# Ledger of designs, part 106: designed miniproteins, single chains, continued (5)

Each design is a single chain, and the fold is of that chain. pLDDT is the mean over its residues in the fold that is shown.

## One batch from the design tools (miniprotein)

Design m19685
Fold by ESMFold2-Fast:
Structure m19685 (fold): chain A 99 residues (1-99)
Amino acid sequence: SLKEKVEEILKKMEELLRRMEELMAQLRAAVAAGDLARARALLAEMKELYKKMVELFREALKLGEEEGEDIPLDLLLRMIGLLLRAMGLVIEGELLLAQ
């Protein structure tokens, strides 16, 4: 079903967010150590993961359009929440490097 396909995409997005949270912890440690080169590389990796999350969200929207069926609102809101959290991590990384 569309719901099952979108739930698979949601799980992939959740895994990408977990990886971004791990990278954010490493980024904070690199900044604390004064390793700005490593911190910039970690932020770049986080930005690529965020881009992949946006691509997965677009894939989910396209599946709903192609099947002529609305994505369940709960799944849609969960995906949006993950994207907002991921964007927040990227912003936090940028702000840490601006100090």
Scores: mean pLDDT 90

Design m19686
Fold by ESMFold2-Fast:
Structure m19686 (fold): chain A 78 residues (1-78)
Amino acid sequence: SKREETERFLRETEEYFRKAAEEALAVDPSSQKLVDAGKKAIEQARRALEEGDLIMADAYAGMALIAASVLKLEVKSL
């Protein structure tokens, strides 16, 4: 179902973001602002999912995924 797909996407994104944030902060403390933005996006995705707003849950999870991807690229660029 759409809900199961969104729940899986959010779960996988949270794990990917957690690892990206941990790696980024270990090498560059200036990553903190982007880490905070990603954490906020994950929180918003969870709230949207709890409210049954699957479109907004996907959107916020996508924002967190973008944050994680940028964090990964920044670490690789150092």
Scores: mean pLDDT 87

Design m19687
Fold by ESMFold2-Fast:
Structure m19687 (fold): chain A 69 residues (1-69)
Amino acid sequence: QVHFTQGQLVTLGQVAQELGFKVASTTKEELSRRIEEIRTLYASDPAFAQRAQAVAARFGLPLSLITGE
């Protein structure tokens, strides 16, 4: 299972906000909920998937942290 570094949690929060999700805190629990929402949209919406890829690349976040593959 994937372990998040402190820097990855901060970057993940920034990516979630850029994708239109509200991030109330950068806690592991909050960000885990946001990543589930992002993964669900990534799998079901090709337009969202394209945007998510671009945002992840811009912030230097590994795409595997979004896709879960």
Scores: mean pLDDT 76

Design m19688
Fold by ESMFold2-Fast:
Structure m19688 (fold): chain A 78 residues (1-78)
Amino acid sequence: SERQRIQETFAKADEMYRAGAPAEEIKEYLIEQGIPEPLADAVAEIIEMLKAGAPEEELRAREAEHLAALAPLFAAAA
């Protein structure tokens, strides 16, 4: 249930991104839905990189850095 709610929240964030919403607005939405601020910040950063046309390699590297940094938050929630 909670995992599904989180998946639905990120699906909505993806829809907002595809609709052209600013990264700041998407971050605000995630925080309002109870997503931890560090994770919402990470998502907003990736969105800004996507909008700036960052290469796939740079996006992948930054995603990996965020995943590693945020791993303790997921471990604590398990």
Scores: mean pLDDT 77

Design m19689
Fold by ESMFold2-Fast:
Structure m19689 (fold): chain A 131 residues (1-131)
Amino acid sequence: SKDEIIRLIEEAIRLLEKALELLKKMIEEFVSPEEIEETGELLREAERKLSEAQRLAEKEGLSKETIELLASGKGLATLAYSLVQEALDYVKTGSEEEAAEKQKKLGKEAAALVSSAIESAKDALELVKKE
């Protein structure tokens, strides 16, 4: 159970780090709609893994601090996903110039949220290892 929580958090961190690499690319260059969709799917998978880790942490009676860090990481990933979906909508419905501008702006905002989600998940991982 504790090993399963650790595995889920480590998998979520890897997914968030992959999403962050794609978000950095979105900030620096115009990317395809498929790459934006991939970024969104990585964030959704990370959110699902952090949600399951939180559920298991609550069931195992882990500390309130550990549970709050997992909830924070999940919430930040969810907010980043919303921004990525907004960027995708501009690519599908807006002008090429507006799509590029929104992709850069929303990508930058989402990257900051994902960086914070990674920090929360890493802090939660260290607390789980101590408990």
Scores: mean pLDDT 89

Design m19690
Fold by ESMFold2-Fast:
Structure m19690 (fold): chain A 82 residues (1-82)
Amino acid sequence: SKLERSREIARKIGRTLWRIVNLEEYVAAGYSVEEAKKLALEGKELPPDVAQEASRRMVASPSLSEEVKKAIREIVKEMLEE
């Protein structure tokens, strides 16, 4: 039904957003954009202490390079396009 389809889409969107957050955390933790993209798509999470430090750095000095923006587009394409 339409409702089941909407729920499936919502789950895919949620997973995609989580992958984007992981990408940004990996980059903030000092990983290269390419490595961060790979790890984010694999669903690999940073250890909690490292993730907290990465989040703190992102809040203190938020910046999205063109490389990070490109990686976000690639994650969206991989997760949502098909």
Scores: mean pLDDT 71

Design m19691
Fold by ESMFold2-Fast:
Structure m19691 (fold): chain A 86 residues (1-86)
Amino acid sequence: AEFLELVYRLAEEIVEAMKSEPMTIEKLLELLNRVREALEARGIPAEHAEILALGIGTIASLLLSGRLEQAEEEARLLAEEAARLA
């Protein structure tokens, strides 16, 4: 439950940033770096946190595209992996 809520919160933060301002590569990388740091703070090793942050970016893209069922499935799988690694 905790990791699923974290994944959705982080994905929604990316979605909100993309809606609020024109997205640049610099801003996108800054957002992904903050997501990685949040995962590391939960005890996920840095090498895995980077890959999971990219996965959360994918979930944000699915949410923006209205692909809610796929976003939910991807979020569930990512949360299970994060819980295994923490």
Scores: mean pLDDT 81

Design m19692
Fold by ESMFold2-Fast:
Structure m19692 (fold): chain A 105 residues (1-105)
Amino acid sequence: SMEEKILKETIEMFETLGKQIIETARKLGASQEQIDEIQKVFDEALEKLKKAKSVEEAIEILRETGERVIEIAKTLPDKMKSQILVGVIEVAFAMLLLTIRKLKE
């Protein structure tokens, strides 16, 4: 179905986004503990996305995941680097959600 195709593409885009955010967090001075926490959030979200039965369910999972990762990004010791990481996460998740909405049309 079209919905199954959108869900598959969502998972592939989400896996790529997760890798990019982790690499960015590392470059911005996130500790190994913070990197592990971000990875755990992405891994848990990926398991939920694989079990999602609708695009609307996937959108909600992504929204909640973005919020969780932003809260971790706010804990970086350098406030400027923390704000940069928060901005990167906000833009990345906004673009992913916008892409999913366009695929549903």
Scores: mean pLDDT 90

Design m19693
Fold by ESMFold2-Fast:
Structure m19693 (fold): chain A 74 residues (1-74)
Amino acid sequence: HMLTKEEAEKIAAAVMLYAWIEGKLDLANRIAQAILDAYREGKSREEVYETLRKIAEEAGLDPEKILELVDKVI
């Protein structure tokens, strides 16, 4: 399904916090922007997951950990 604004904000907050804890503050902003852009463009949950996975892999974060956090907040 497409993300709601509330879901997008919850995902952004959770993933930003995770990136901050991992010492990746620059990534926190990138992740938040990517999620909000996906919401504005009407992207599906699956498309958001693919975007987050790619960002995580590029940054050396565990993509499975990020996706697990997303599932817990929405």
Scores: mean pLDDT 74

Design m19694
Fold by ESMFold2-Fast:
Structure m19694 (fold): chain A 88 residues (1-88)
Amino acid sequence: MVEEIRERLLEATEEAVRTGDPSIEEEVAIELRPEVERAWAEDPEAVRRGLAETIREAAERLAEYAARELGVSVEEVLAEAEAFLAKA
């Protein structure tokens, strides 16, 4: 399940960038939360590590794309992406 959660989060980030609609990423994060909670009940150590890495990788991919399009630093976009995901 960690791999499937990972793929869905990465796909949502890519779709949000492609459409210019950040609500897609927010909705997917909310939708996946129950699945993450269920997986945590079975194997919390693997899920916590995998989810944290997935969110980070998704944020990095979004930040790299946005940095190129907006002409800003990857670090700045990454920080904003992490803050946005934390709100969901």
Scores: mean pLDDT 68

Design m19695
Fold by ESMFold2-Fast:
Structure m19695 (fold): chain A 62 residues (1-62)
Amino acid sequence: QAQLDAEAAGYEELAKGARKVSDVTIADLEAQGRTDQAAQVRANTDKYIAELEAKAQALRDA
């Protein structure tokens, strides 16, 4: 389904963007010695990416 594939691609792109932004933020926080905040950003981003990837897969399987 072209529409579902396009929507899935949208979630995949959001996941990619979230990872890229998160990596920059984590590196900056670690450079500042804010390791607790860096760990929290990583955990929150990993969870968000997993949710987006699950949604993309569900759409591709539909």
Scores: mean pLDDT 84

Design m19696
Fold by ESMFold2-Fast:
Structure m19696 (fold): chain A 66 residues (1-66)
Amino acid sequence: MPSNLRLENGNLVFEAPGADVVVVRAPSGTSTILREAPYEVPAPEAGTYLVSAVKDGRAESATFTK
């Protein structure tokens, strides 16, 4: 599900093929909801970001540490 998590120009960029919705949680706990590609979220905070992708009612997660 969420894959190839990387930092590009201050944004967390990744792939979530076939996801219905993606939620990105910043280290502070602020959440961003993405409903379609491209998947890019500003990542100004140091720490661990949680990316959760939902497909067919199931969630899979990946983490990115800055």
Scores: mean pLDDT 83

Design m19697
Fold by ESMFold2-Fast:
Structure m19697 (fold): chain A 74 residues (1-74)
Amino acid sequence: LTDEQVRTLGELSRAVLEAIRTGGKDEAARVAYELASKHFPEAAEKIAQAVRDAPSAETAVNGFAKIAVDAFSA
């Protein structure tokens, strides 16, 4: 990953975590979709679904990060 991609991933992860904290995982899935659509549109639906299906905030952020890293590597 490039330094820019790592920085972007950090910003997206923080936004998703804050959305989980304030609005729950459905809100986090919407935020993740909006942000992912801007940076890696091919993975946006997959990322949102992973956040929605996650049993915990930690799992949601880890799932988001994994898909985003895979998208950056493609």
Scores: mean pLDDT 75

Design m19698
Fold by ESMFold2-Fast:
Structure m19698 (fold): chain A 112 residues (1-112)
Amino acid sequence: AEAEARKEAILASMNAVFEGMAELRARTGETAAVKATFEAAAKDLEKTNPKAAEYYRKAAEKVETDPEEALRYAKKAAEEIAETAVEKGEPAVIYVPVDGRPVRSEIPFSGV
């Protein structure tokens, strides 16, 4: 299905970003930057996608103690965001750490 293909493409892009953040944390020890990024994403999505916001909060809580569980929760947030983006025909919003600070980015429908 076309909608399912678009959702999977968005999800793959978001998951690649989260895996990149996990690699960055492992290489640099910048756990605080990753945690702040998940917290910023949760706050932004609280009103528009509360289920994704909840998964991002859980990811932030786990990033220091269980980074694998944090990655699993971030991927669950991505699933909710991808589904909403496809349903509404909107870009998927993702936060990435740049110089230790959360930066808002978009994964456009046409670029995924």
Scores: mean pLDDT 79

Design m19699
Fold by ESMFold2-Fast:
Structure m19699 (fold): chain A 63 residues (1-63)
Amino acid sequence: MKALLMVVGASREEAEAAGREIKEKYGFDEVEVRLVEDAESGRALGLRLAREEGYEVFYRDLR
């Protein structure tokens, strides 16, 4: 099972750490981490990927 984490306002290191926490907490095989410029665009993209490709999508705003 695949997960996608969309992160706003974070460094790559902080975003990768959050992705690792989600992987360990929920037992996903793979967690893809994406840095996005704004929460609205990231949320819209994440909702499409969740519906079309079966990703479990998480959102973090670290601004």
Scores: mean pLDDT 74

Design m19700
Fold by ESMFold2-Fast:
Structure m19700 (fold): chain A 77 residues (1-77)
Amino acid sequence: SSVSLEDLAAAIKELLLKNPSLSPEALAQFIIRGLEDHGLVLDEAQRAELVRLAARGATVSLAELEAFVRRVIEASA
């Protein structure tokens, strides 16, 4: 399905803001499944980076998430 990089980054930001009670690992795993449902494949380094982003939660900027999603899209192509 066609979804924009900006839409994916915004969705991740919402998950970070709305799920402060989830562990970084659980939140990252939920996000990974969502990205995989959109045809994206994350390697182990990208999964580890997402856990670090999830640990930062609300402090992660939309621009950082857009940069992360761009790298995942480029690596998945």
Scores: mean pLDDT 82

Design m19701
Fold by ESMFold2-Fast:
Structure m19701 (fold): chain A 78 residues (1-78)
Amino acid sequence: MVVRLSTTLTGLSPEAAKAAGEAIEAALKASPLVVRVTVTVTDDSVAIEAEFEGSREDALLVLNRAVSAGVAAADAAE
C-alpha cells in the first residue's frame, strides 16, 4: 500500500529553511519505505510531500523523525 503524506514548516530564516530542507530530504531518502519525496524550500518555509510503501503508522513515524532532524538542523544553522 502506498501512503502519501505532506507537511509544511513555516516561520524559518533562509538559512534555517535550507538546513531543514536538506536534513529532511536526506532522512527521508535514507528510509527504505520512501517511494518518492519532494522537498520545496523557500526563504521562510519547507514543504514536504512523500510517498511511502507500507502502513500509515510506519509512514508517520518516518516522516516525524525526518521533521525532527530538520528542526534540529534549522536550530544548528541559526
Scores: mean pLDDT 84

Design m19702
Fold by ESMFold2-Fast:
Structure m19702 (fold): chain A 60 residues (1-60)
Amino acid sequence: NKGAEGARAAAEESPSRGAAAGGAAHLDSQNVEGQRKAAEAAGRGDGETGARAGAEGSSL
């Protein structure tokens, strides 16, 4: 699973999917907006982390 691990890390940390999934996980009405904003901001930051994780995965 060396190659699959690298691909999985890059895919799961992608900003658009990660941010949307994080926001959707919340159930509270007011908290949903707060968590969604935080997840969206983190998702954008994780975009760079996802790219780095993918690069590290290819080292495997």
Scores: mean pLDDT 50

Design m19703
Fold by ESMFold2-Fast:
Structure m19703 (fold): chain A 90 residues (1-90)
Amino acid sequence: MEEEVERGRRLYEEGFEELAEVFEYWSNVKGIDNPLSDEELERLKRGLEVMEEGLRLLLAAGVHEVLPVAEPVLAQARKTLERQEELRKK
């Protein structure tokens, strides 16, 4: 249990940090209407996957208090991926 919680928190925080860096760069430096680079898109995908795995482990261990914070971030990441797919089609 304790080991699983620590592993889940590490993955959750790792994924959150990756997503935060990509979003900060996209919104503040590059601009929302410009496509992410291939490297930034891969970071977004990795961050989403790692954060989702961390959340899964935390929920399995009974740490439900992270849900209200995690859900908006994961939803934003998924919408960002959809937007990037749209931008890359043009």
Scores: mean pLDDT 76

Design m19704
Fold by ESMFold2-Fast:
Structure m19704 (fold): chain A 63 residues (1-63)
Amino acid sequence: SHMAAVEAAKEFHKLYKKYKAGEISEEELLKQISEIVEKYFGERIEFKSIDEAERYLVRKIVE
């Protein structure tokens, strides 16, 4: 649902801010994003890059 996509995007944004601050690695960021996607959408996806994960979330918000 749109609400699930918005909540997932908020959690992603918090993690991305930690990543940009050097608090977590890209590997940890991608792992946590995969867990968020499974939690909110029930999909088990392994993302190869931050850009791929962002594109996925944008599609869930607009679709």
Scores: mean pLDDT 81

Design m19705
Fold by ESMFold2-Fast:
Structure m19705 (fold): chain A 118 residues (1-118)
Amino acid sequence: AKKYEEEGIRYAREAGEAMRRGGPEGAARGGEAFGREMARGGVRAGGSGGAGGGVSGISAATGARLYGRRGDAEGGARETENGGKGAAHAGGESGEKGAEEAARGAREGAEAARRAAE
């Protein structure tokens, strides 16, 4: 599980970096895309990982949108990174399959955030 938690954290950082480069509008779109994929990963993970992933996804998407409206790309990126880290940790606690699905959600989220932030 530890390996997948580390992968999830790495992808959350990649999403944050893409959001910072996209400016406030890119950050808002990237955070929403990341949150959506992270929530899907949480649902697939199930158990405590599923609940944590879902909540973190929704929180990240909402926070990124609100910070984007205020012109705060850094705030949006930071909220997204924190949400991704939380989801990765919760996935790890759900066992190997939960951790793997949470990490997959974070990976797909990072890819979606990079595309949306452009």
Scores: mean pLDDT 69

Design m19706
Fold by ESMFold2-Fast:
Structure m19706 (fold): chain A 94 residues (1-94)
Amino acid sequence: MELSAEERALLEEVKARYPELTPLLDAFLAAYRAEDVVAAAETTIAIQAAMQRLGVPREVQERLLDLLERALLALMLRNPAALPSTPAIPRVEL
C-alpha cells in the first residue's frame, strides 16, 4: 500500500492518540489490500461512529475521513463491478 508521507503521519498520530481506533484502521487497511469494497466501506462507517463516540476533534475526523474516502474511491474505481447499482444485492452464493 502506497500512502503519502502526510497520510502515513496522520494514521500514526491517530493510532497514537486514539488506540481504540487501531483495530478498525487495521481492518480497513486489510479490506483495502484484499480489494473488498464492501468491508472497506463498512469499516469506514465504523471508524466514523467510533470517532464520534470517542470525541475526536472535528478537524481530525475530517482529515481521516478524507483519507479513507479517497482510498475507498480508488478501490471502487479499480473494482467497478463489485457493487451493482441495485439498492440491495442477493449476496447468497451457497
Scores: mean pLDDT 73

Design m19707
Fold by ESMFold2-Fast:
Structure m19707 (fold): chain A 69 residues (1-69)
Amino acid sequence: SKQEAELEMYRLLVDEAGLSREEALRIFTAARNAKTVEEARDKVREMLRQAGVSDETAERIAELAEKAL
């Protein structure tokens, strides 16, 4: 479900990527405000790269963002 994808995305952001709850919520907000699923994925990936998250983890989270929308 979308809710399960959102919960897993949050877990990866906080537990594996080491982001704060505030940073995780900003990423969710950016994804939800995107006009397309592709834009949401690209924005999430770029925000995670700027936060110093590994490319492998960023890609996993970006894929979950598509399912959470």
Scores: mean pLDDT 80

Design m19708
Fold by ESMFold2-Fast:
Structure m19708 (fold): chain A 90 residues (1-90)
Amino acid sequence: SADEAAREYDEAARQAGREIYRVRQELAENPSTSRAEAEARIQAARRRREEARQRFIEVNKDGVDRVLEESKPAVEEVAEAVKKVSDKNE
């Protein structure tokens, strides 16, 4: 899911970048292009990218929090196992 969210964000960022690039090229090449319409399209592309970024952050935050919680018992178990082996070899 983290890799999927990363891929979705990457795709959304590339799509937004392409749209912003096209709109800016159209503004430069076609003087009849509405600046207000162009700015609205750029803002919409930025919003879609930001929404995908927030989703990526949420998925990674939950994943990190879960791994940290799940790894706490394993870390403690390994520490206790090392101590028991040391105590047994004295």
Scores: mean pLDDT 69

Design m19709
Fold by ESMFold2-Fast:
Structure m19709 (fold): chain A 90 residues (1-90)
Amino acid sequence: KEEFIKELEKLLEEARAALAAGDLEAAEEALREAMKLILKSDVLDVLKQIAYVLNAIGAIIEGELRGDKEAGLRGAIEVLEEALEDIKAK
């Protein structure tokens, strides 16, 4: 599903750009849309989809608890970038 990969790549690029600009709200919004896209897909098995999304959410929560929301959002982007590479692999 090439369209799915392209859409997910775009959302992760938007999240990265927002984070680089210091727009934490825009970064979080892009991440929410990326997570929704993964959960609606059939490109990974359900357990992998759930694991990636839960790990991304966990990174965001840990960032908030540590008072470093930027680091949490960065961690979530990295988790979803790993999901994208898993999807692209086959």
Scores: mean pLDDT 82

Design m19710
Fold by ESMFold2-Fast:
Structure m19710 (fold): chain A 76 residues (1-76)
Amino acid sequence: KKVVLTVEAGDVAASQAARKELEAAGIPVYIYVQEDEAEQLEYVKTLEEIFPEVKITVKKVKDKNGREVWEVTIEA
Protein backbone atom coordinates (compact mmCIF):
# COMPACT_ATOMS: atom_id res chain seq x y z
CA LYS A 1 0.00 0.00 0.00
CA LYS A 2 1.34 3.42 -0.95
CA VAL A 3 0.01 6.96 -0.45
CA VAL A 4 1.69 10.07 -1.86
CA LEU A 5 0.53 13.57 -0.92
CA THR A 6 1.84 17.11 -1.32
CA VAL A 7 1.09 19.57 1.48
CA GLU A 8 2.20 22.94 2.76
CA ALA A 9 3.93 22.73 6.14
CA GLY A 10 1.34 22.76 8.93
CA ASP A 11 -1.59 21.81 6.68
CA VAL A 12 -3.71 19.87 9.16
CA ALA A 13 -6.70 19.41 6.81
CA ALA A 14 -4.61 17.71 4.10
CA SER A 15 -2.93 15.54 6.76
CA GLN A 16 -6.31 14.50 8.17
CA ALA A 17 -7.60 13.58 4.69
CA ALA A 18 -4.54 11.37 4.10
CA ARG A 19 -5.04 9.71 7.49
CA LYS A 20 -8.63 8.77 6.59
CA GLU A 21 -7.43 7.03 3.42
CA LEU A 22 -4.73 5.17 5.36
CA GLU A 23 -7.26 4.10 8.02
CA ALA A 24 -9.59 2.76 5.32
CA ALA A 25 -6.62 0.77 3.95
CA GLY A 26 -5.90 -0.66 7.42
CA ILE A 27 -2.93 1.57 8.27
CA PRO A 28 -3.80 3.68 11.36
CA VAL A 29 -1.23 6.45 10.88
CA TYR A 30 -1.73 10.20 11.26
CA ILE A 31 0.69 12.45 9.39
CA TYR A 32 1.09 16.10 10.31
CA VAL A 33 3.68 18.02 8.34
CA GLN A 34 5.69 20.29 10.63
CA GLU A 35 7.15 23.64 9.58
CA ASP A 36 10.47 22.79 11.26
CA GLU A 37 12.37 20.12 9.32
CA ALA A 38 14.16 18.77 12.42
CA GLU A 39 10.84 18.41 14.25
CA GLN A 40 9.37 16.63 11.21
CA LEU A 41 12.26 14.13 11.15
CA GLU A 42 11.77 13.33 14.86
CA TYR A 43 8.04 12.86 14.29
CA VAL A 44 8.70 10.46 11.39
CA LYS A 45 11.13 8.45 13.56
CA THR A 46 8.47 8.13 16.28
CA LEU A 47 5.89 6.87 13.78
CA GLU A 48 8.37 4.35 12.32
CA GLU A 49 8.99 3.03 15.85
CA ILE A 50 5.25 2.63 16.52
CA PHE A 51 4.50 1.20 13.04
CA PRO A 52 7.74 -0.49 11.89
CA GLU A 53 5.99 -1.87 8.78
CA VAL A 54 5.31 1.69 7.56
CA LYS A 55 7.96 3.64 5.63
CA ILE A 56 7.59 7.42 5.57
CA THR A 57 9.62 9.75 3.33
CA VAL A 58 9.34 13.53 3.62
CA LYS A 59 11.14 16.01 1.36
CA LYS A 60 10.84 19.58 0.15
CA VAL A 61 9.85 20.05 -3.50
CA LYS A 62 8.69 22.98 -5.61
CA ASP A 63 5.07 22.95 -6.71
CA LYS A 64 3.97 24.07 -10.20
CA ASN A 65 3.91 27.70 -8.96
CA GLY A 66 7.51 27.55 -7.67
CA ARG A 67 6.58 27.45 -3.97
CA GLU A 68 8.35 25.07 -1.59
CA VAL A 69 5.98 22.39 -0.26
CA TRP A 70 6.44 19.06 1.49
CA GLU A 71 6.04 15.83 -0.45
CA VAL A 72 5.11 12.96 1.87
CA THR A 73 5.26 9.32 0.75
CA ILE A 74 3.85 6.60 3.00
CA GLU A 75 4.41 2.93 2.18
CA ALA A 76 3.24 -0.11 4.17
Scores: mean pLDDT 63

Design m19711
Fold by ESMFold2-Fast:
Structure m19711 (fold): chain A 64 residues (1-64)
Amino acid sequence: PVTRDQLRALVVRFMSEYLDKHPDASPDEIAALQRQLARVFQESLRNRWSRDQLNERLRKIEQS
């Protein structure tokens, strides 16, 4: 299961990588992504997801 500390680090990294790939992202798009990430992380903590399960979910979000 992932820890809150690991989730915090993953949020920072994911957002940084997303902004690097999408420099033209609007504030609305960034806010929507933050809401989506919050839901995923809440769900991962509630369901005690492994790091691999979390990483796969994050990868799918980036692809959509």
Scores: mean pLDDT 77

Design m19712
Fold by ESMFold2-Fast:
Structure m19712 (fold): chain A 95 residues (1-95)
Amino acid sequence: MKKEELIKKYKEKAATKTGSEKYLALFNVAIEEGDLDKALEYAKKLADALTKEGVDMDPDLLLRYLEEAAKRGAEEKDVTSMVGTLIRLVGDQID
């Protein structure tokens, strides 16, 4: 199944990444598996990691968005695109 292959790729990414990138990968796995409890857990950890990494965004608004995306089973590409932008902003702040 393509879904199992996609989940495997996200799990491998989670094992090799740290901070927000790790929790983004775990969040995507939970959404793909339909595990709402895990998706909400990783949404909170992802928002916390982004806040600690210094993103210039409201973490409560980000968390609310991620929780709503998890509940609706939103496509991972949309969530990944948004969080990918935030990770780039963190990189720019470090430079």
Scores: mean pLDDT 66

Design m19713
Fold by ESMFold2-Fast:
Structure m19713 (fold): chain A 99 residues (1-99)
Amino acid sequence: AEAVVRDPETGEVLLTIKGHKAPVLAVALSPDGKYIAVGSADGTLRIYDAKTGELLKEVPLPAPVTAVVWGEDGKIYAATADGRRYVFDLDGNLLREER
């Protein structure tokens, strides 16, 4: 599978993510524009460098990742299809789990 991250105002392609084994369900750009967080149907949260497309971190979760939001505090907020919510730092460390 392939996912394309676009500028929301211009529609220009900012990044193309290739080689994904499962559909991308959610994408969020960090507030500083340096990182992209991607939620996948394979139950993985991935963090990429926004300029190079390099995979920086891969976080396995128990269900498809249906939503991802980047907080202004630099934390990643993710939701899974089983109704759970997770908060991660930039390094992929779990800070909080909510049900």
Scores: mean pLDDT 74

Design m19714
Fold by ESMFold2-Fast:
Structure m19714 (fold): chain A 94 residues (1-94)
Amino acid sequence: MFQEIRNATLEELRQLIEEALKEAETLDPEALRADLEAMLKTSGIDPAADAAALREALRAKARALLEENNALELEPQMDLVVDFLVRLYERLRA
């Protein structure tokens, strides 16, 4: 789990985000929700957690990924990505 995030490249993360956005465009909310839930579980995050807890956990994972890749200067961009993912997931699970 944590090692999986550590080994993920920024390129792989970008691809996952683009895939999720493409699925959102197809208007298949059930499939997108399932994919996001699987991502959270794989990352060791409780998919039933509230938005604040999800955001905090994802920010911590993202920061670790940025530190591993010497890209801490991208932390503000990653914060926006995390907020966007949490908002999307909240809408899908409602």
Scores: mean pLDDT 69

Design m19715
Fold by ESMFold2-Fast:
Structure m19715 (fold): chain A 90 residues (1-90)
Amino acid sequence: GSDAEIARARAEVDKLLTEAAKNPEKAVEYGQKAIDVLREAADRVPAHAGAFREAAQIVEETLKKAKESSPEEQKKLFEDTRARVDALVA
């Protein structure tokens, strides 16, 4: 059901944002994949669409900041974003 889809989307996003934090050089690619997962989850679970779309916006803001950030700043940005997204879609 929807709970299983939410759990799966959360796990996939958590993994992608963890990889983004660990690999600053590929952080934008992992972040974009996380946005795609969140948007698909919003479409699949209309009752929770608001949370998933807000989470996608948070990741989009992180990608914009990451483009102008050092590798060390990118790591912190994606670690902070992972925590924020996880709390929001819980």
Scores: mean pLDDT 86

Design m19716
Fold by ESMFold2-Fast:
Structure m19716 (fold): chain A 68 residues (1-68)
Amino acid sequence: SEEEIEKIREEVFKIVDETLAKMAATTNRDERVKIFLEGENKIEELLDKLPEEVAQEVRTEAYARIQA
């Protein structure tokens, strides 16, 4: 349902915000990479619950925000 899609989208962007905050708090490059990969894995687990076309749109927006 559209309601479930929006809920998953909100959860994805919450993980994006948490990942960015943790990366900003860390001065070590290797630690930042680990935090990024952990966030990416959590996002992909949520996106697997969405239709492929919707997952692709949300993924594009989420990763653009993380990599900005």
Scores: mean pLDDT 84

Design m19717
Fold by ESMFold2-Fast:
Structure m19717 (fold): chain A 100 residues (1-100)
Amino acid sequence: DEEALREGLRNAARALGTAVGMDEATIEALAERAAALDPREALILILEEVAREAARQGRDELAEAAARLAELLRRGAPEEEILEAERRFLELLRAELEVP
């Protein structure tokens, strides 16, 4: 379902944007931009914006992990490399959320 896929992309942009501390207006703009793209291009956009925001905050490892995942998706890297990069990105993201 195309509309369900678009809403999924908006929700992904909102979840990741919120997790890295983007403001509400920036998150909603990113969500609408992502919903207008095909899924791979949408994920690349979201990850590149997450990397930019993380870098701005000095979260260099998270920024590098997000940028690497975006690059692997852009060049159509093997699934194994994409899954490894995704695991590292999510581990770094979770560590940031779980530190009191």
Scores: mean pLDDT 83

Design m19718
Fold by ESMFold2-Fast:
Structure m19718 (fold): chain A 68 residues (1-68)
Amino acid sequence: MEVSEEQARRVAEAAGVSVETGRAAISLATGGSGPDTSAEEAADVLVANPEAARTAARAASDMFGVPL
């Protein structure tokens, strides 16, 4: 699955983290939401819920070693 730069940036802005961490958060959320969830849907859910976006970003940062 290809995560666009714009999707990563939107989630990064919602969570207050780097674009790399936003991209990782979308990938993590997509995996948790099931096989039919697109990167766009995952990004939209995270942007609609900034607290969930921060939680996913922190989990992705811890898992992949990218800075917040």
Scores: mean pLDDT 72

